# Designs tried in a protein design run: designed miniproteins, single chains, continued (2). Part 24

Each design is a single chain, and the fold is of that chain. pLDDT is the mean over its residues in the fold that is shown.

## One batch from the design tools (miniprotein)

Design m4854
Fold by ESMFold2-Fast:
Parts: structure tokens; sequence; C-alpha cells
Structure m4854 (fold): chain A 92 residues (1-92)
């Protein structure tokens, strides 16, 4: 994968993380999800998006090792957000 292709993939992942954060908060506003859980999940997804944007910049600069490390950390945050959302729906 080229550095440019990796950077684009990471930016698209950041956009998806932010879109998911908005959807989670909207679900809480409709009473479908606990607000505190939704706010925590959205916070983790916004942090993941920031790491993915930093990873995209690292990839463009040729620092593929840093891009991979930042993407891995972002994935861990996104998985934790998904766990929080799933448990909140199961508790309702």
Amino acid sequence: MSPEELAEALRRAAERARALARKVLEAAERGELDRAAAEEAARLLEEAARLLEEGARAAEEGDLERAEELARRAEELALEAARIVREAYEAA
C-alpha cells in the first residue's frame, strides 16, 4: 500500500469514527441509549478520529511505523466505544 493510499484510508476511518460518534449521541437524545454511556463512547470515537488524522499525516511524511501505531491505538479506542454502546443497549 502506498503512503498516499494509507493516508486516505486513515482519513476515511476518521470520518467514519466522527459519524458514528454523532449517531451514538443522536440515539441518546432519542432515549434509545444511556446518555452517560453515549457521551463516553462519543469521546473515545473523537479521540480515535484524532489519532487516525495524525496517522494520516505520519503516513504522508513516510513514517509508516508511526502511522500503523496510531491506527492500532485508534482501533483499540473504537473497540472500547463499541463495547460501551453494546453493553448500554443490553442493559436497557
Scores: mean pLDDT 87

Design m4855
Fold by ESMFold2-Fast:
Structure m4855 (fold): chain A 97 residues (1-97)
Amino acid sequence: MKSVKELILRAIGLALRAIGLIIDADRILKEATDPEAIELAKRAKELAERALELSMEAMRLAESDPEKAEKLLEEADRLLEEADRLLAEAKKIMEAK
């Protein structure tokens, strides 16, 4: 009943999450002085940007190729989970030392 609509809504949700992580990474990059925190934030930003790209591609493919769209969204979700973990580690480094 809702496979295409659900894929589009999921893609929008992941895209918004990716944008949020990119903004957070940019803030850390402006404020961080620790090389390790900077490297983690750069990596997190790269992963979030890739997840945004995949989410937008999934949205485009949702009607014509829903199976491919779903796989792209699963990969985007995985990349965002990794990006979130890296940003949390970067914040922890900045607070600790």
Scores: mean pLDDT 85

Design m4856
Fold by ESMFold2-Fast:
Structure m4856 (fold): chain A 60 residues (1-60)
Amino acid sequence: MEEALERVERIAQKAFDALHKTPEEQEKIINELKKEREKATDPVVQRAIDRAIELLKERL
């Protein structure tokens, strides 16, 4: 749980930082998050990644 929370916080920060970048950089970050999603086994981390991707897509 504690490690999952730290990963969720990192994902949220990465998504927030991406909102201040260009659309091209946001797409790059979305692709990075998709790769992290494939490696994630914790459902809480998976949901955080999915939400981050959705947020970035809405802002493109």
Scores: mean pLDDT 78

Design m4857
Fold by ESMFold2-Fast:
Formats: C-alpha cells, structure tokens, sequence
Structure m4857 (fold): chain A 81 residues (1-81)
C-alpha cells in the first residue's frame, strides 16, 4: 500500500504538466490544477497513514508534496493573471 501514494503523486505531476500547456483554455487549465491539488491532498493523507515518522523517506516525501503544492499555486496564479 505504500506504492499507492506514488500513483497519486505521479498522476498529480501529469495533470500539473498538462495544465502548463498554453494551448488549453483558462477553464481547462484551472480544472486540471484543481484535480492535481485534490490528488496531492490524497497523497499527503496516504503518506501520513503508510509511511511512519521514523522512516527517513517521510521527510523527503513531505518536502516533495510541499514543492508540488507550491508549483500548483504558482501555476494557478499565472493562469488567473
């Protein structure tokens, strides 16, 4: 089940990359970013449930989640500008 968060992270990264395509409409890009944000929240919860705090991977995964969430916020701000 530890692998479940990897699938969520992979899908969130894919949606974030798609949302950066300037040929997509503003509405489509915002929809993709919203879905990516939801997947990142699910991944955070999965990491908290399956990766113990004593595992050194926990801090690395939490840093990755925070980085991706910040990237989603920057992309959303750019689309809304």
Amino acid sequence: MEEGYRLLLGRARELLALAKDPSLSKEERLRLLREAEELLEEAREAVERTVPESDPRRAELEAELERLRAEVERARAAVEA
Scores: mean pLDDT 82

Design m4858
Fold by ESMFold2-Fast:
Structure m4858 (fold): chain A 64 residues (1-64)
Amino acid sequence: ELEERNLALYLDAIDQAAKEGNKAAVASYIAHLRRLDPELADELAKKYGISPEDVEAALARIDA
């Protein structure tokens, strides 16, 4: 329901940021997605070349 809607929004945002070459934005959206679906977030991180360290750094910025 709400989680499914948020997943669609994050998937669209990740695709758009990736097309723009904005690696920081991709990592940030993947970090948010990890809170909803960590398995899917890990798969997308591998697909777009985002390291676990990039995701962890993005999570730290969100948590601040």
Scores: mean pLDDT 74

Design m4859
Fold by ESMFold2-Fast:
Structure m4859 (fold): chain A 73 residues (1-73)
Amino acid sequence: DVEKVLEEVEKAKKEAEKLAKEYPSKEMEELKKKVVEATKKVYESTGSPEILIYYEEAMNNYKELKKLAEKEK
């Protein structure tokens, strides 16, 4: 379901941007950039099986970003 994938990466991107703003550090900004970049690749890969690879990449970087934000609280 491409629509669900796009919705989830967009939500992850927005949350990553919010967390990086609230807990600014070089590592947080680098993880945010990776989430944003992978999200762009998901949009560019609609109709391609590679969309799943970029989806997982975006979600994995978002998960790492959330863990880092929890340490910075």
Scores: mean pLDDT 83

Design m4860
Fold by ESMFold2-Fast:
Structure m4860 (fold): chain A 80 residues (1-80)
Amino acid sequence: DLEEELARAREAYAAASPEMRRILGRKLLEAARKGDTEEVRRLLIAGADPRLRDAEGRTALDLARENGHEETARILEAFL
């Protein structure tokens, strides 16, 4: 259930420390670049910020799209 996953992701993000959000966010960017759809889903549910930008201003969604990872991009769009 996407609504339950989104609610859980928002709650996990709110409960996470700034340090944990940073760690999860960096992992999310890398997973999106690689097209690791399962890791992306896991990280989002764990509270990773899907709006986090890398040093070049790219989000996880941008990285998934630039690398042609359609399924990963679709999941990221659902969590935005």
Scores: mean pLDDT 82

Design m4861
Fold by ESMFold2-Fast:
Structure m4861 (fold): chain A 74 residues (1-74)
Amino acid sequence: MKLSEEEKRATAEAARELIAEARALLDAGAPKSTVAALLAAAGILVAALSYGGDDETAERLRRELREEMARMEA
């Protein structure tokens, strides 16, 4: 699978939005299940971005995902 430049941008932005929402919800004390669902959805988008050919952006987003997952488990 190869993503267009437009699809890469849209996918990366959607992933960033999900990570940001998960971060905000975690800080607000939302249920762990809700936070986990948003992080899982972001992870799917990051995997699609990597498979689509934007490994650099995918790796940056994976680091953010790991940070939020660590915060959720703390």
Scores: mean pLDDT 82

Design m4862
Fold by ESMFold2-Fast:
Structure m4862 (fold): chain A 62 residues (1-62)
Amino acid sequence: EKEEATKNALKSTEERVEELLRKGRIDDAIEALEAALDSAEAAGHKELVEELKKKLKEVKEL
């Protein structure tokens, strides 16, 4: 994608989620993804919303 802000936000969220998952804090990782998704939806960042939904689905399937 050409939107650096979207890439940076997604990468930061992924890093935080991976850290929480490594610590076995799956519920916290889900909460962090849901909070990021709510924020992205409120801001109208459709691409970020889709990427966050994919990651949330992956984490919930663990």
Scores: mean pLDDT 76

Design m4863
Fold by ESMFold2-Fast:
Structure m4863 (fold): chain A 69 residues (1-69)
Amino acid sequence: SSFDEGVAAVVNAVGKLLYSKGDYEEAAKMYEKAIEIDPNNKEAWANLAEAYKKLGDEEKAKEYEEKAA
């Protein structure tokens, strides 16, 4: 629903704030919650991939980057 899309966007925005602070683990968890709410939120998938790159998990980063495409 449009409501779930809005909630996912807010959760994704919280993740982006955490990422900007260097809290990559917490950012990844927020992005994961955003995609649970709205699996079609491609920005959250792309952001999750970037968070895992920062965490050194290149395999997960690649998988999530493909989901963002």
Scores: mean pLDDT 88

Design m4864
Fold by ESMFold2-Fast:
Structure m4864 (fold): chain A 55 residues (1-55)
Amino acid sequence: MKEAEEYLKKAIEAVKNGDEEKAHEYLLKALSLIKDKEEREKALKEFQKAVEEAL
């Protein structure tokens, strides 16, 4: 759980920095560590909100 959370935070930070490639890389790592579909969807929504806020 903590490792997935750390990668998600790095993905969001990369979005804020405009590094789209790094953002996707960290997001994929976070999702790979989450076995629960509901938790994966929650992480995806968090990431999408960060993308919308950065625009």
Scores: mean pLDDT 79

Design m4865
Fold by ESMFold2-Fast:
Structure m4865 (fold): chain A 65 residues (1-65)
Amino acid sequence: SHTLTMEEAKKLAEEAVKQAKAEGIDIKSVEVSEEDGVIVINFTVHDESLGRDLSGSVSEKGKPG
């Protein structure tokens, strides 16, 4: 199975932000971190209909050191 690296995760996050902005989604922040050998992508979007920011995360197993 392919194991995601921090560099690959950052590139995927950047591509996702570009796609989201092209579709009119207001991305406020995207952060890529590694916790206990797991790569975590945290994101915040502004939802105008709710009048607030919504936060989410996705995780993928990173390469062992």
Scores: mean pLDDT 73

Design m4866
Fold by ESMFold2-Fast:
Structure m4866 (fold): chain A 60 residues (1-60)
Amino acid sequence: MDEEIEQGVLLIAASVLLVTSRRSNGPEEVIKLAEKAIEAANAGKLDESRKYIQEAVKVA
């Protein structure tokens, strides 16, 4: 699979989680995890980004 495509998907997913959580006054933990997922994806740490997204979804 193309890593660039995966990075884009992870960034979109994390951004949606961040925006949705902020709008719904969701748990601060979800917001922090979404921010970390975006940061990891931008750094090319796709495995870390994926873990943060999964953890955010479990908390939500």
Scores: mean pLDDT 77

Design m4867
Fold by ESMFold2-Fast:
Structure m4867 (fold): chain A 75 residues (1-75)
Amino acid sequence: MPEISAEESRYMADILAELNKERHKKEGPISLEDILQEQKRIMDEAVRRLKEEGAPESLVQYAEGLARIRETYIR
């Protein structure tokens, strides 16, 4: 099952920052809030699904942690 590690999360944040800069030059900036809201919804849905399917508690806690971290970065 694919999980976003802390390292992957940082890597993805760097990619999003680069995409935002490039889009700003061409068409204006991509809304970071919109991207973070979408990521949060995906993570919340993944957590719900994992709980319903009886996934290991450690995996559920990890996914919940990531969802809460995403929530912290929403401005």
Scores: mean pLDDT 59

Design m4868
Fold by ESMFold2-Fast:
Structure m4868 (fold): chain A 70 residues (1-70)
Amino acid sequence: MLSEEAKKKVLETAIKVTKETMGRLIAAGDEEAAEKWREQMVRSVGELLGPEYAEKFREELDKYLAELKA
């Protein structure tokens, strides 16, 4: 089982990598691929770390998308 400290580390890494991929796709004009990637990563985080971490992950990505579109 992953410790809570390990789960936090995994969450931080997942946020960083997902933001990098989404930012690249949006910069390339592929907003649909970025949205699909976001949903897939949220589901993967939920399956691995649980629903509370999936919610935090989604919230961080939603903030990032709002900043990119502003």
Scores: mean pLDDT 81

Design m4869
Fold by ESMFold2-Fast:
Structure m4869 (fold): chain A 80 residues (1-80)
Amino acid sequence: MAEELYREAQRLLAEALEAARAGDAERALELARRAGELYREALLLKMEAAGASEEEKAAALAKHDAQLEATLAALEALAA
């Protein structure tokens, strides 16, 4: 299940990159945010299956959120 969410998130990120290269910042950000939500869900499921603590899950989600913010900024720059 988590692997399916990761694959869908990767597909959406690839589409986001194509949209950014085409100069469509709005579509790129929409797709990247959707991908981020799926990736966040997959990460949480994987960590729960591994028996991660709430502190470990919180740290992983914080790292994910920081990476998503960086990705959104990069896509905006590419679309400009």
Scores: mean pLDDT 85

Design m4870
Fold by ESMFold2-Fast:
Structure m4870 (fold): chain A 130 residues (1-130)
Amino acid sequence: SKEEEAEKYFELGVEYYRNGEYEKAIEYYEKALELDPNNALAWLNLGRVYYKLGKYEEAKKYYEKALELDPNNALAWLNLGRVYYKLGELEKAKEYYQKALELQPNNEEAKKNLEEIERELEEKKRKEEA
């Protein structure tokens, strides 16, 4: 079926991603999404591939698409925070890490990243007030 073919393409994308074959991972995630554009996890994983390639604006767009479909995905919020951090937008990174923690309070990576961002913002504020 179309659903079985979409799932197979998604699984191939995951396998290529795990193997570090990022261009093939993109190809198969895109094929999965052509058949099932509501697969929030495929949008999330496509964003992850672009993040690995250093293409942060593309990663951002795909994470935003994943969140349009599943706004309760703590990992997508965490990954958006990581993208904004790479883009130097510390206040936005903080906002998205806070959102990830609201959804998953025990997420140690989100806690650690939020604490680091809050420390950097406080240090920057102190230097600007001097």
Scores: mean pLDDT 89

Design m4871
Fold by ESMFold2-Fast:
Structure m4871 (fold): chain A 62 residues (1-62)
Amino acid sequence: DAEKAMEAAIEVAREAGDEELVKRIEELRKEGASVDEIAEALEKLKISTEMAEKIAKKRAEL
């Protein structure tokens, strides 16, 4: 469910009002980056623990 993980990340970023993060993830997908590369990019951006938890919860709901 790597695809759902990315979808959850986009949704959580959008809910947080982080349009720049949403755009970055979508750009990586469009450029043909693998889900693993996108996950690495999120790790490098050092998203907050709270945001990471929301992403995990959202992924479980999808």
Scores: mean pLDDT 69

Design m4872
Fold by ESMFold2-Fast:
Structure m4872 (fold): chain A 69 residues (1-69)
Amino acid sequence: MAEIEDGVLEIELAVIKTTLKNRPDLPDEEIDAMIKRAEEVLKRAQELGSEETVAAAQELIDMLKKRKA
């Protein structure tokens, strides 16, 4: 069960990352929503003990914060 949940979290991160790459003119409001979603994924990944998903979520959050600046 946890394995399936981890796979869903990885897909969510991939969707956010793809959106960030394909939309250079994202408004701050949308970036804030993506950060919040990535932070939710990070928390869930930590609860599941998925090191790979935790690392991916942290990297994505950093990328989103850099885009907003």
Scores: mean pLDDT 78

Design m4873
Fold by ESMFold2-Fast:
Structure m4873 (fold): chain A 59 residues (1-59)
Amino acid sequence: SAARAERVRYLDFQIAQLEEALKLAEELKKENPDTGERAIAAVQAGLARLEAQKAAVEA
């Protein structure tokens, strides 16, 4: 359906945004290891959630 296709496109957009955030968090970890490590964990949790949502929509 069109609604499903739009949901997948929006999830792909959100995943791409978090992939960029992950790169920034990894750079942050080089300057501030504790803060960077927490940021990486938060972004990875968000990515896992969005990937699970995308899999559920595509099922």
Scores: mean pLDDT 88

Design m4874
Fold by ESMFold2-Fast:
Structure m4874 (fold): chain A 55 residues (1-55)
Amino acid sequence: GAAALAEAKAELERFERELVRRYLEGEDPQQLQAEFRAYLAELGRRYGLSPAQLL
């Protein structure tokens, strides 16, 4: 439902902000991109949402 989508998007936004911070601190962009994709898939599983609904 809309509440689940909002919660999932809020969690994704917090994770994206953390990844941006880590990128600025010199972490490997390819590793960060892989972690983003894995987290997006995990949120989709936890909330029953497709990746397209989270973006």
Scores: mean pLDDT 84

Design m4875
Fold by ESMFold2-Fast:
Structure m4875 (fold): chain A 63 residues (1-63)
Amino acid sequence: SSREEERKKILRLIGEILRLIGEILDLELQLKKAKDEETKKKLEEEIAELEKRREELMEELRK
């Protein structure tokens, strides 16, 4: 049914968002422990990319 297909799509989006949140948290912990500016910059860039992807998926969830 269309209702079941919609629910499966929503659950998949939620699962993807939660996975991204977990990855962002891991990178934020690494950033907190980083001592050199080069590593900090790389981690900040990776976090920014994942945050952008998370925002895109959250927009899909709002539809």
Scores: mean pLDDT 85

Design m4876
Fold by ESMFold2-Fast:
Structure m4876 (fold): chain A 68 residues (1-68)
Amino acid sequence: SKEEALKLLEEAGKALLAGDTARAVELLRQAYELYPHPHIEAAIEAAEAGDTEAALRHASQAIRELKE
């Protein structure tokens, strides 16, 4: 559900800030399965590329758009 995806996105953001990229990617992929969104996909790609800043920006944008 969208609400479950939001929770996973917020946990992924925490993992990214903690430097746990592997955990963040796992959580982002779970969020994408529940609620496919272009910013979630972009966050996964950025995190897999090691671009934590871009991954955080995309995850944050997905959270904002899902709350609308």
Scores: mean pLDDT 87

Design m4877
Fold by ESMFold2-Fast:
Structure m4877 (fold): chain A 65 residues (1-65)
Amino acid sequence: MVGALARAVEDFEATRPDELSLKKGDLVEVLGGSLAPGAWLLVENLATGERGYVPASKLEPVAEL
């Protein structure tokens, strides 16, 4: 379940050093956690290579064959 691709549904601004800011449309790889409601996910921004936690509600799964 980890290692899935996801896309930012809306902008998210990090408030802590362990959080990652995202812009709507950013593609991320989910490294840890789950897409459960209210959960936070450890992700990597594929454009910048930066890692951090984001709310699962800010991401949507991207299916790629």
Scores: mean pLDDT 75

Design m4878
Fold by ESMFold2-Fast:
Structure m4878 (fold): chain A 80 residues (1-80)
Amino acid sequence: IKEAIELAEKGIELAKEGKAKEAARYTVKAAMEVMKVAETKEDILRAIGLALRAIGAELDGDAEEALRVAEEVLELAKKL
């Protein structure tokens, strides 16, 4: 779980710097780490959805969406 938090925080940092592609990549890694520790169907599906949104942000070069998704991954990681 600490690894997921660190990856999500790095994603947030990179997104604030306007580095959309790098931010999205770190956010996908964070969501995948959340999936490894998530035990409920709800949390697993949410992590999958967030990973897909991060991939979309990478393809679009959307730093604002990458930031939003990274923040949601961080909140999900903190509750686990």
Scores: mean pLDDT 82

Design m4879
Fold by ESMFold2-Fast:
Structure m4879 (fold): chain A 65 residues (1-65)
Amino acid sequence: SELADDIVKQVRPEIERYAMELADDPELAREAVERAIQKLKQSIEEGKPVNARELVEEAVRELKA
């Protein structure tokens, strides 16, 4: 939805910041951002609370598995 896209635009800088802090590899950071954005969109659709740091931590964990 358009609302989800607007929220993504507002939250993306925080997600990018956490990805840079939590991933030592720029490629992993880039992939973590995209995965965290997918998780963010899912949380918005489900009406769940959003925490940018937790979304990035979960994305990094899944990418390392």
Scores: mean pLDDT 82

Design m4880
Fold by ESMFold2-Fast:
Structure m4880 (fold): chain A 62 residues (1-62)
Amino acid sequence: TARLEAEARADIERALATLKDPELRARVEELRRRFEAGELTPIEVQMEVGVLELEEAVKNVF
C-alpha cells in the first residue's frame, strides 16, 4: 500500500540521516535500490533498516 511504501521510504531517509558508519550507509543505499526495483517489500525494507540501525547502536555501546 502507499502508506507502507511511504513508511519504508521514511525509514530509509532516517537511517541515511543518522547512520555514521559508511559501510552501514552503503547497505541502506543498496536496500533503497532493491526496494525501488521491486525486489523487496515495504515491510522487508523496514525490518532490514531497523537491523542496520540496531547494529550501529550496538557498536556505539561497544
Scores: mean pLDDT 82

Design m4881
Fold by ESMFold2-Fast:
Structure m4881 (fold): chain A 59 residues (1-59)
Amino acid sequence: SKEVIDKLVEETGLSRQLAEKIVELFEKGKVDELSEFLAKHLTPEQREKVIEILIEAKE
């Protein structure tokens, strides 16, 4: 959703394009592809923050 994308951009400094792709993979349940995408494009600190935000968004 837009709220999750906005929060990812604000809290991690990721580009909107990267945040949109992360949310797309998450919403489609593509867990393996999401995990590989995060490992390829994000620092460990950014990955931790993204996972935190995505878990909160699911609830």
Scores: mean pLDDT 82

Design m4882
Fold by ESMFold2-Fast:
Structure m4882 (fold): chain A 61 residues (1-61)
Amino acid sequence: DTVQRGASVVEARAKEYAAKGDYATAARLYRGAADYALSQGDTELAAQLYKKADEYEKLAA
C-alpha cells in the first residue's frame, strides 16, 4: 500500500529527529503523515499517526 509505505518513511525520519531530542520536528512529521493518510481515506492509520504526533508534542512542551 502506497499510503503505508509513505507513512513508514516519515516514521523513520521522525524517529531520527526524536533520537536527536528534536521532538517538535518529530511531531510535525507525524502530523503531516496523518494528514496525508486522512486525505487518502485511511482514517485508522491517520488516527494512529495523530496519536504519535500528540505524544511527541507533549515531550517537546
Scores: mean pLDDT 79

Design m4883
Fold by ESMFold2-Fast:
Structure m4883 (fold): chain A 58 residues (1-58)
Amino acid sequence: MTEEDAVALIMKELGLSEEQARELVELIKAGMSPKELAEKFGISVRQASGAKTLVESL
C-alpha cells in the first residue's frame, strides 16, 4: 500500500479533505498520539488509532 492509498482511505473513512488527510499522515509520522490527533482533527480516538496503525504499516 502506498502513502497515496492511505491518504485516500483516510479521506473516505474519516470525511477529511485531502489537505487534512495529508497533515494527519505527517503528524502520525512525527509521533503525535491518537488522543492529540483526535482533538486536532475532530475525530474519535478510535479513528485516530486506526489511521496511525494504517500509516505505520507502510
Scores: mean pLDDT 82

Design m4884
Fold by ESMFold2-Fast:
Structure m4884 (fold): chain A 67 residues (1-67)
Amino acid sequence: SEEVKKLAKELAERLAELAAMKLKAKYPDLEAEIKVEEVGENEYKAVARAGDETLEATVNAELIVNA
């Protein structure tokens, strides 16, 4: 479903933002980088990085709507 894919992307973007906020609080003198990437038809990978610390999460839309 196109709607399911959109929800997965939106959740991945929000998770990346939250991860970046955590990194900014931990490393206030570093710039946090955010990336959201489609890794499957219904799967998105959210990445946030500050210096050498990386936070990652994968969102699968089918897992969300069937949970």
Scores: mean pLDDT 79

Design m4885
Fold by ESMFold2-Fast:
Structure m4885 (fold): chain A 55 residues (1-55)
Amino acid sequence: MIDEKELAIAMARIVYSVNLLAGASREEAAEEAKKVMIEAGLSEEEAEEFKEELL
């Protein structure tokens, strides 16, 4: 069974890639990905760490 956190991370990566393809900057795309993780129930701290990995 896939953990909810794993699904949130996968969705965040998809959002990041889609935003980059649409012409957004890395910073903009990473901010969008961070928001998706927080909305999925992850802590702000964990979402921030993932954002740093994307940059």
Scores: mean pLDDT 78

Design m4886
Fold by ESMFold2-Fast:
Structure m4886 (fold): chain A 89 residues (1-89)
Amino acid sequence: GKSYTVTVNYQAGQTSTASLTLTESGTYKISVTSSSSSDVLVQLTQDGKLVARLLAGESAIATLEAGTYEVRVTATSGDGTVTVTVTQI
């Protein structure tokens, strides 16, 4: 299956965004990892609709359509990087 990855730099009190484009619809495992033990919230949206909401260290399985998703990252403490991986299963 295909795998898609985006890395986003975060800072406490700021919201960071990035884009993630899936070329194929299917069932995917979404995984969020952080470079530090910061509390980081990741939200995936497509056309303004929330598709997934995950904390750093969490994973979820979702059926996703092909297209461009906005990755919104909000941190309450520290700075670092978060990596969002979307792997087709």
Scores: mean pLDDT 84

Design m4887
Fold by ESMFold2-Fast:
Structure m4887 (fold): chain A 101 residues (1-101)
Amino acid sequence: PVPDYSILDLTKGLSPEAVVLASGLLSGLLSQKTKEEQLAYIERMLEAGVITPEEAERLKEAIERGDVEALLETLAEIVARLTGEDKSKVLELLRWLYENK
């Protein structure tokens, strides 16, 4: 395996909270094996107060369309809103995590 120096560079501009939240949300979603389970995971996030109804709807639409880019962008917006971090930096980290899962 190649050293993960690129993840270290991506995380240098982000708070530990943003990194943990971004990684946790993406990992939680990607650990679901079916679209039905992914939609159930989104409902659990909504019930827990982690995401808004609007964010939940956007995530569900992205999953139903199989639109990975829209999914990652919506997750980046959620993390940016919750942590105050730059959406573009969070999105870059999420893309890297998705490719290297």
Scores: mean pLDDT 78

Design m4888
Fold by ESMFold2-Fast:
Structure m4888 (fold): chain A 66 residues (1-66)
Amino acid sequence: SEAAKKAREAAERAERYGREGDVEGAEEALKRALEALRKSETIEDITAAIGGTLRAIGSLLDAELR
């Protein structure tokens, strides 16, 4: 679905910014993952969005600890 796709893309962007130490980029990507979660209405989309949000949170922590 579109929501699952956006959550995955946001997680991938957060991971990239996390590796680069870009805290601001990682924060923006996390916000996008959370927005995808908020707009998810099916169990499948919610599950994908939760996964993406957790990955984005991990990436933000990685960036902030650099």
Scores: mean pLDDT 73

Design m4889
Fold by ESMFold2-Fast:
Structure m4889 (fold): chain A 75 residues (1-75)
Amino acid sequence: MEKKIKELERQAVAYQAAADINKVGADFSRKLAKESTPEQSELFKKSAELSEKAYRESKKLAAEYEKEAEELRKK
């Protein structure tokens, strides 16, 4: 039981780190879009959308792993 809880907690931390990295990437791409040519701006907007999607998916996975670990601690 304890080993599985630790594995789930480790996965939660890893996905939260991935979420944080993707959020920084999305914010940076949006900033570059404002400072770029129209053609480059469209590429940076697409990059920001992809990073935002990765952020949301990673954050959801982190929360799911954290919840599963918490439920196992209650047993």
Scores: mean pLDDT 84

Design m4890
Fold by ESMFold2-Fast:
Structure m4890 (fold): chain A 74 residues (1-74)
Amino acid sequence: ELEEQARKITEALFSAPKEKVEETLDKEIEEARKLGDEESAKLLEEIKKAILAGDKEKATKKLTELLRLEKEKL
């Protein structure tokens, strides 16, 4: 279930140091843009903003959208 996976990822990100989370997400955003995947890059930016704002619900929702997008490409 994609929502359950997104919830677990959100919990892991909220448990990590904020600095490390920002570095990880910035690298993921850069990688998505290098691949021409602007849709994934935008979702990753929204996930970063939600995590920095402490909004677990929004982070989980945006992560679910990202995971769904990834699954559609398979």
Scores: mean pLDDT 81

Design m4891
Fold by ESMFold2-Fast:
Structure m4891 (fold): chain A 65 residues (1-65)
Amino acid sequence: LPQEAEELRAKADHYEKMATAARNASAASTDPGLKAQYDRAADFLEKKAEEWRTRSEQLEAEYQA
């Protein structure tokens, strides 16, 4: 099951990269509404990344136990 845990970790990394891109887009934007949209997206993506990372870690722990 190492492949399954690795896939979830890769998914978490992907969401983290998307969140970083959204935060950078917010910082680069001059429109307040667009900034708020990117910040909201970044918050959502960061939450998803944490969820997938936690699940990956849990699966690794279960496999090793």
Scores: mean pLDDT 82

Design m4892
Fold by ESMFold2-Fast:
Structure m4892 (fold): chain A 90 residues (1-90)
Amino acid sequence: SRAELLEKVRAAVEEVLARGGGRATTREIAEAILRAVGLPVTPFAVEALATVIAATLGVAPDAVVTAADITDEALERAAEVVEALRAGGL
């Protein structure tokens, strides 16, 4: 379900930020999400997911972000991208 997917996305973001001392790039966040949801970590999937997260947060595509920067909207947009990637469309 979308709720279960959102919890996996949120947990993955929290874990990657914790490992980075409270900081991670949007690409590191994208990679962590893809691993957590069981999707292949391809350059295409990472770039697609990282781009949407960065755009939603209003930051550069390779920006370093903190927990304070991450919005619920960004997590929801990330979940939408994951569902699009699972459907073979993006």
Scores: mean pLDDT 85

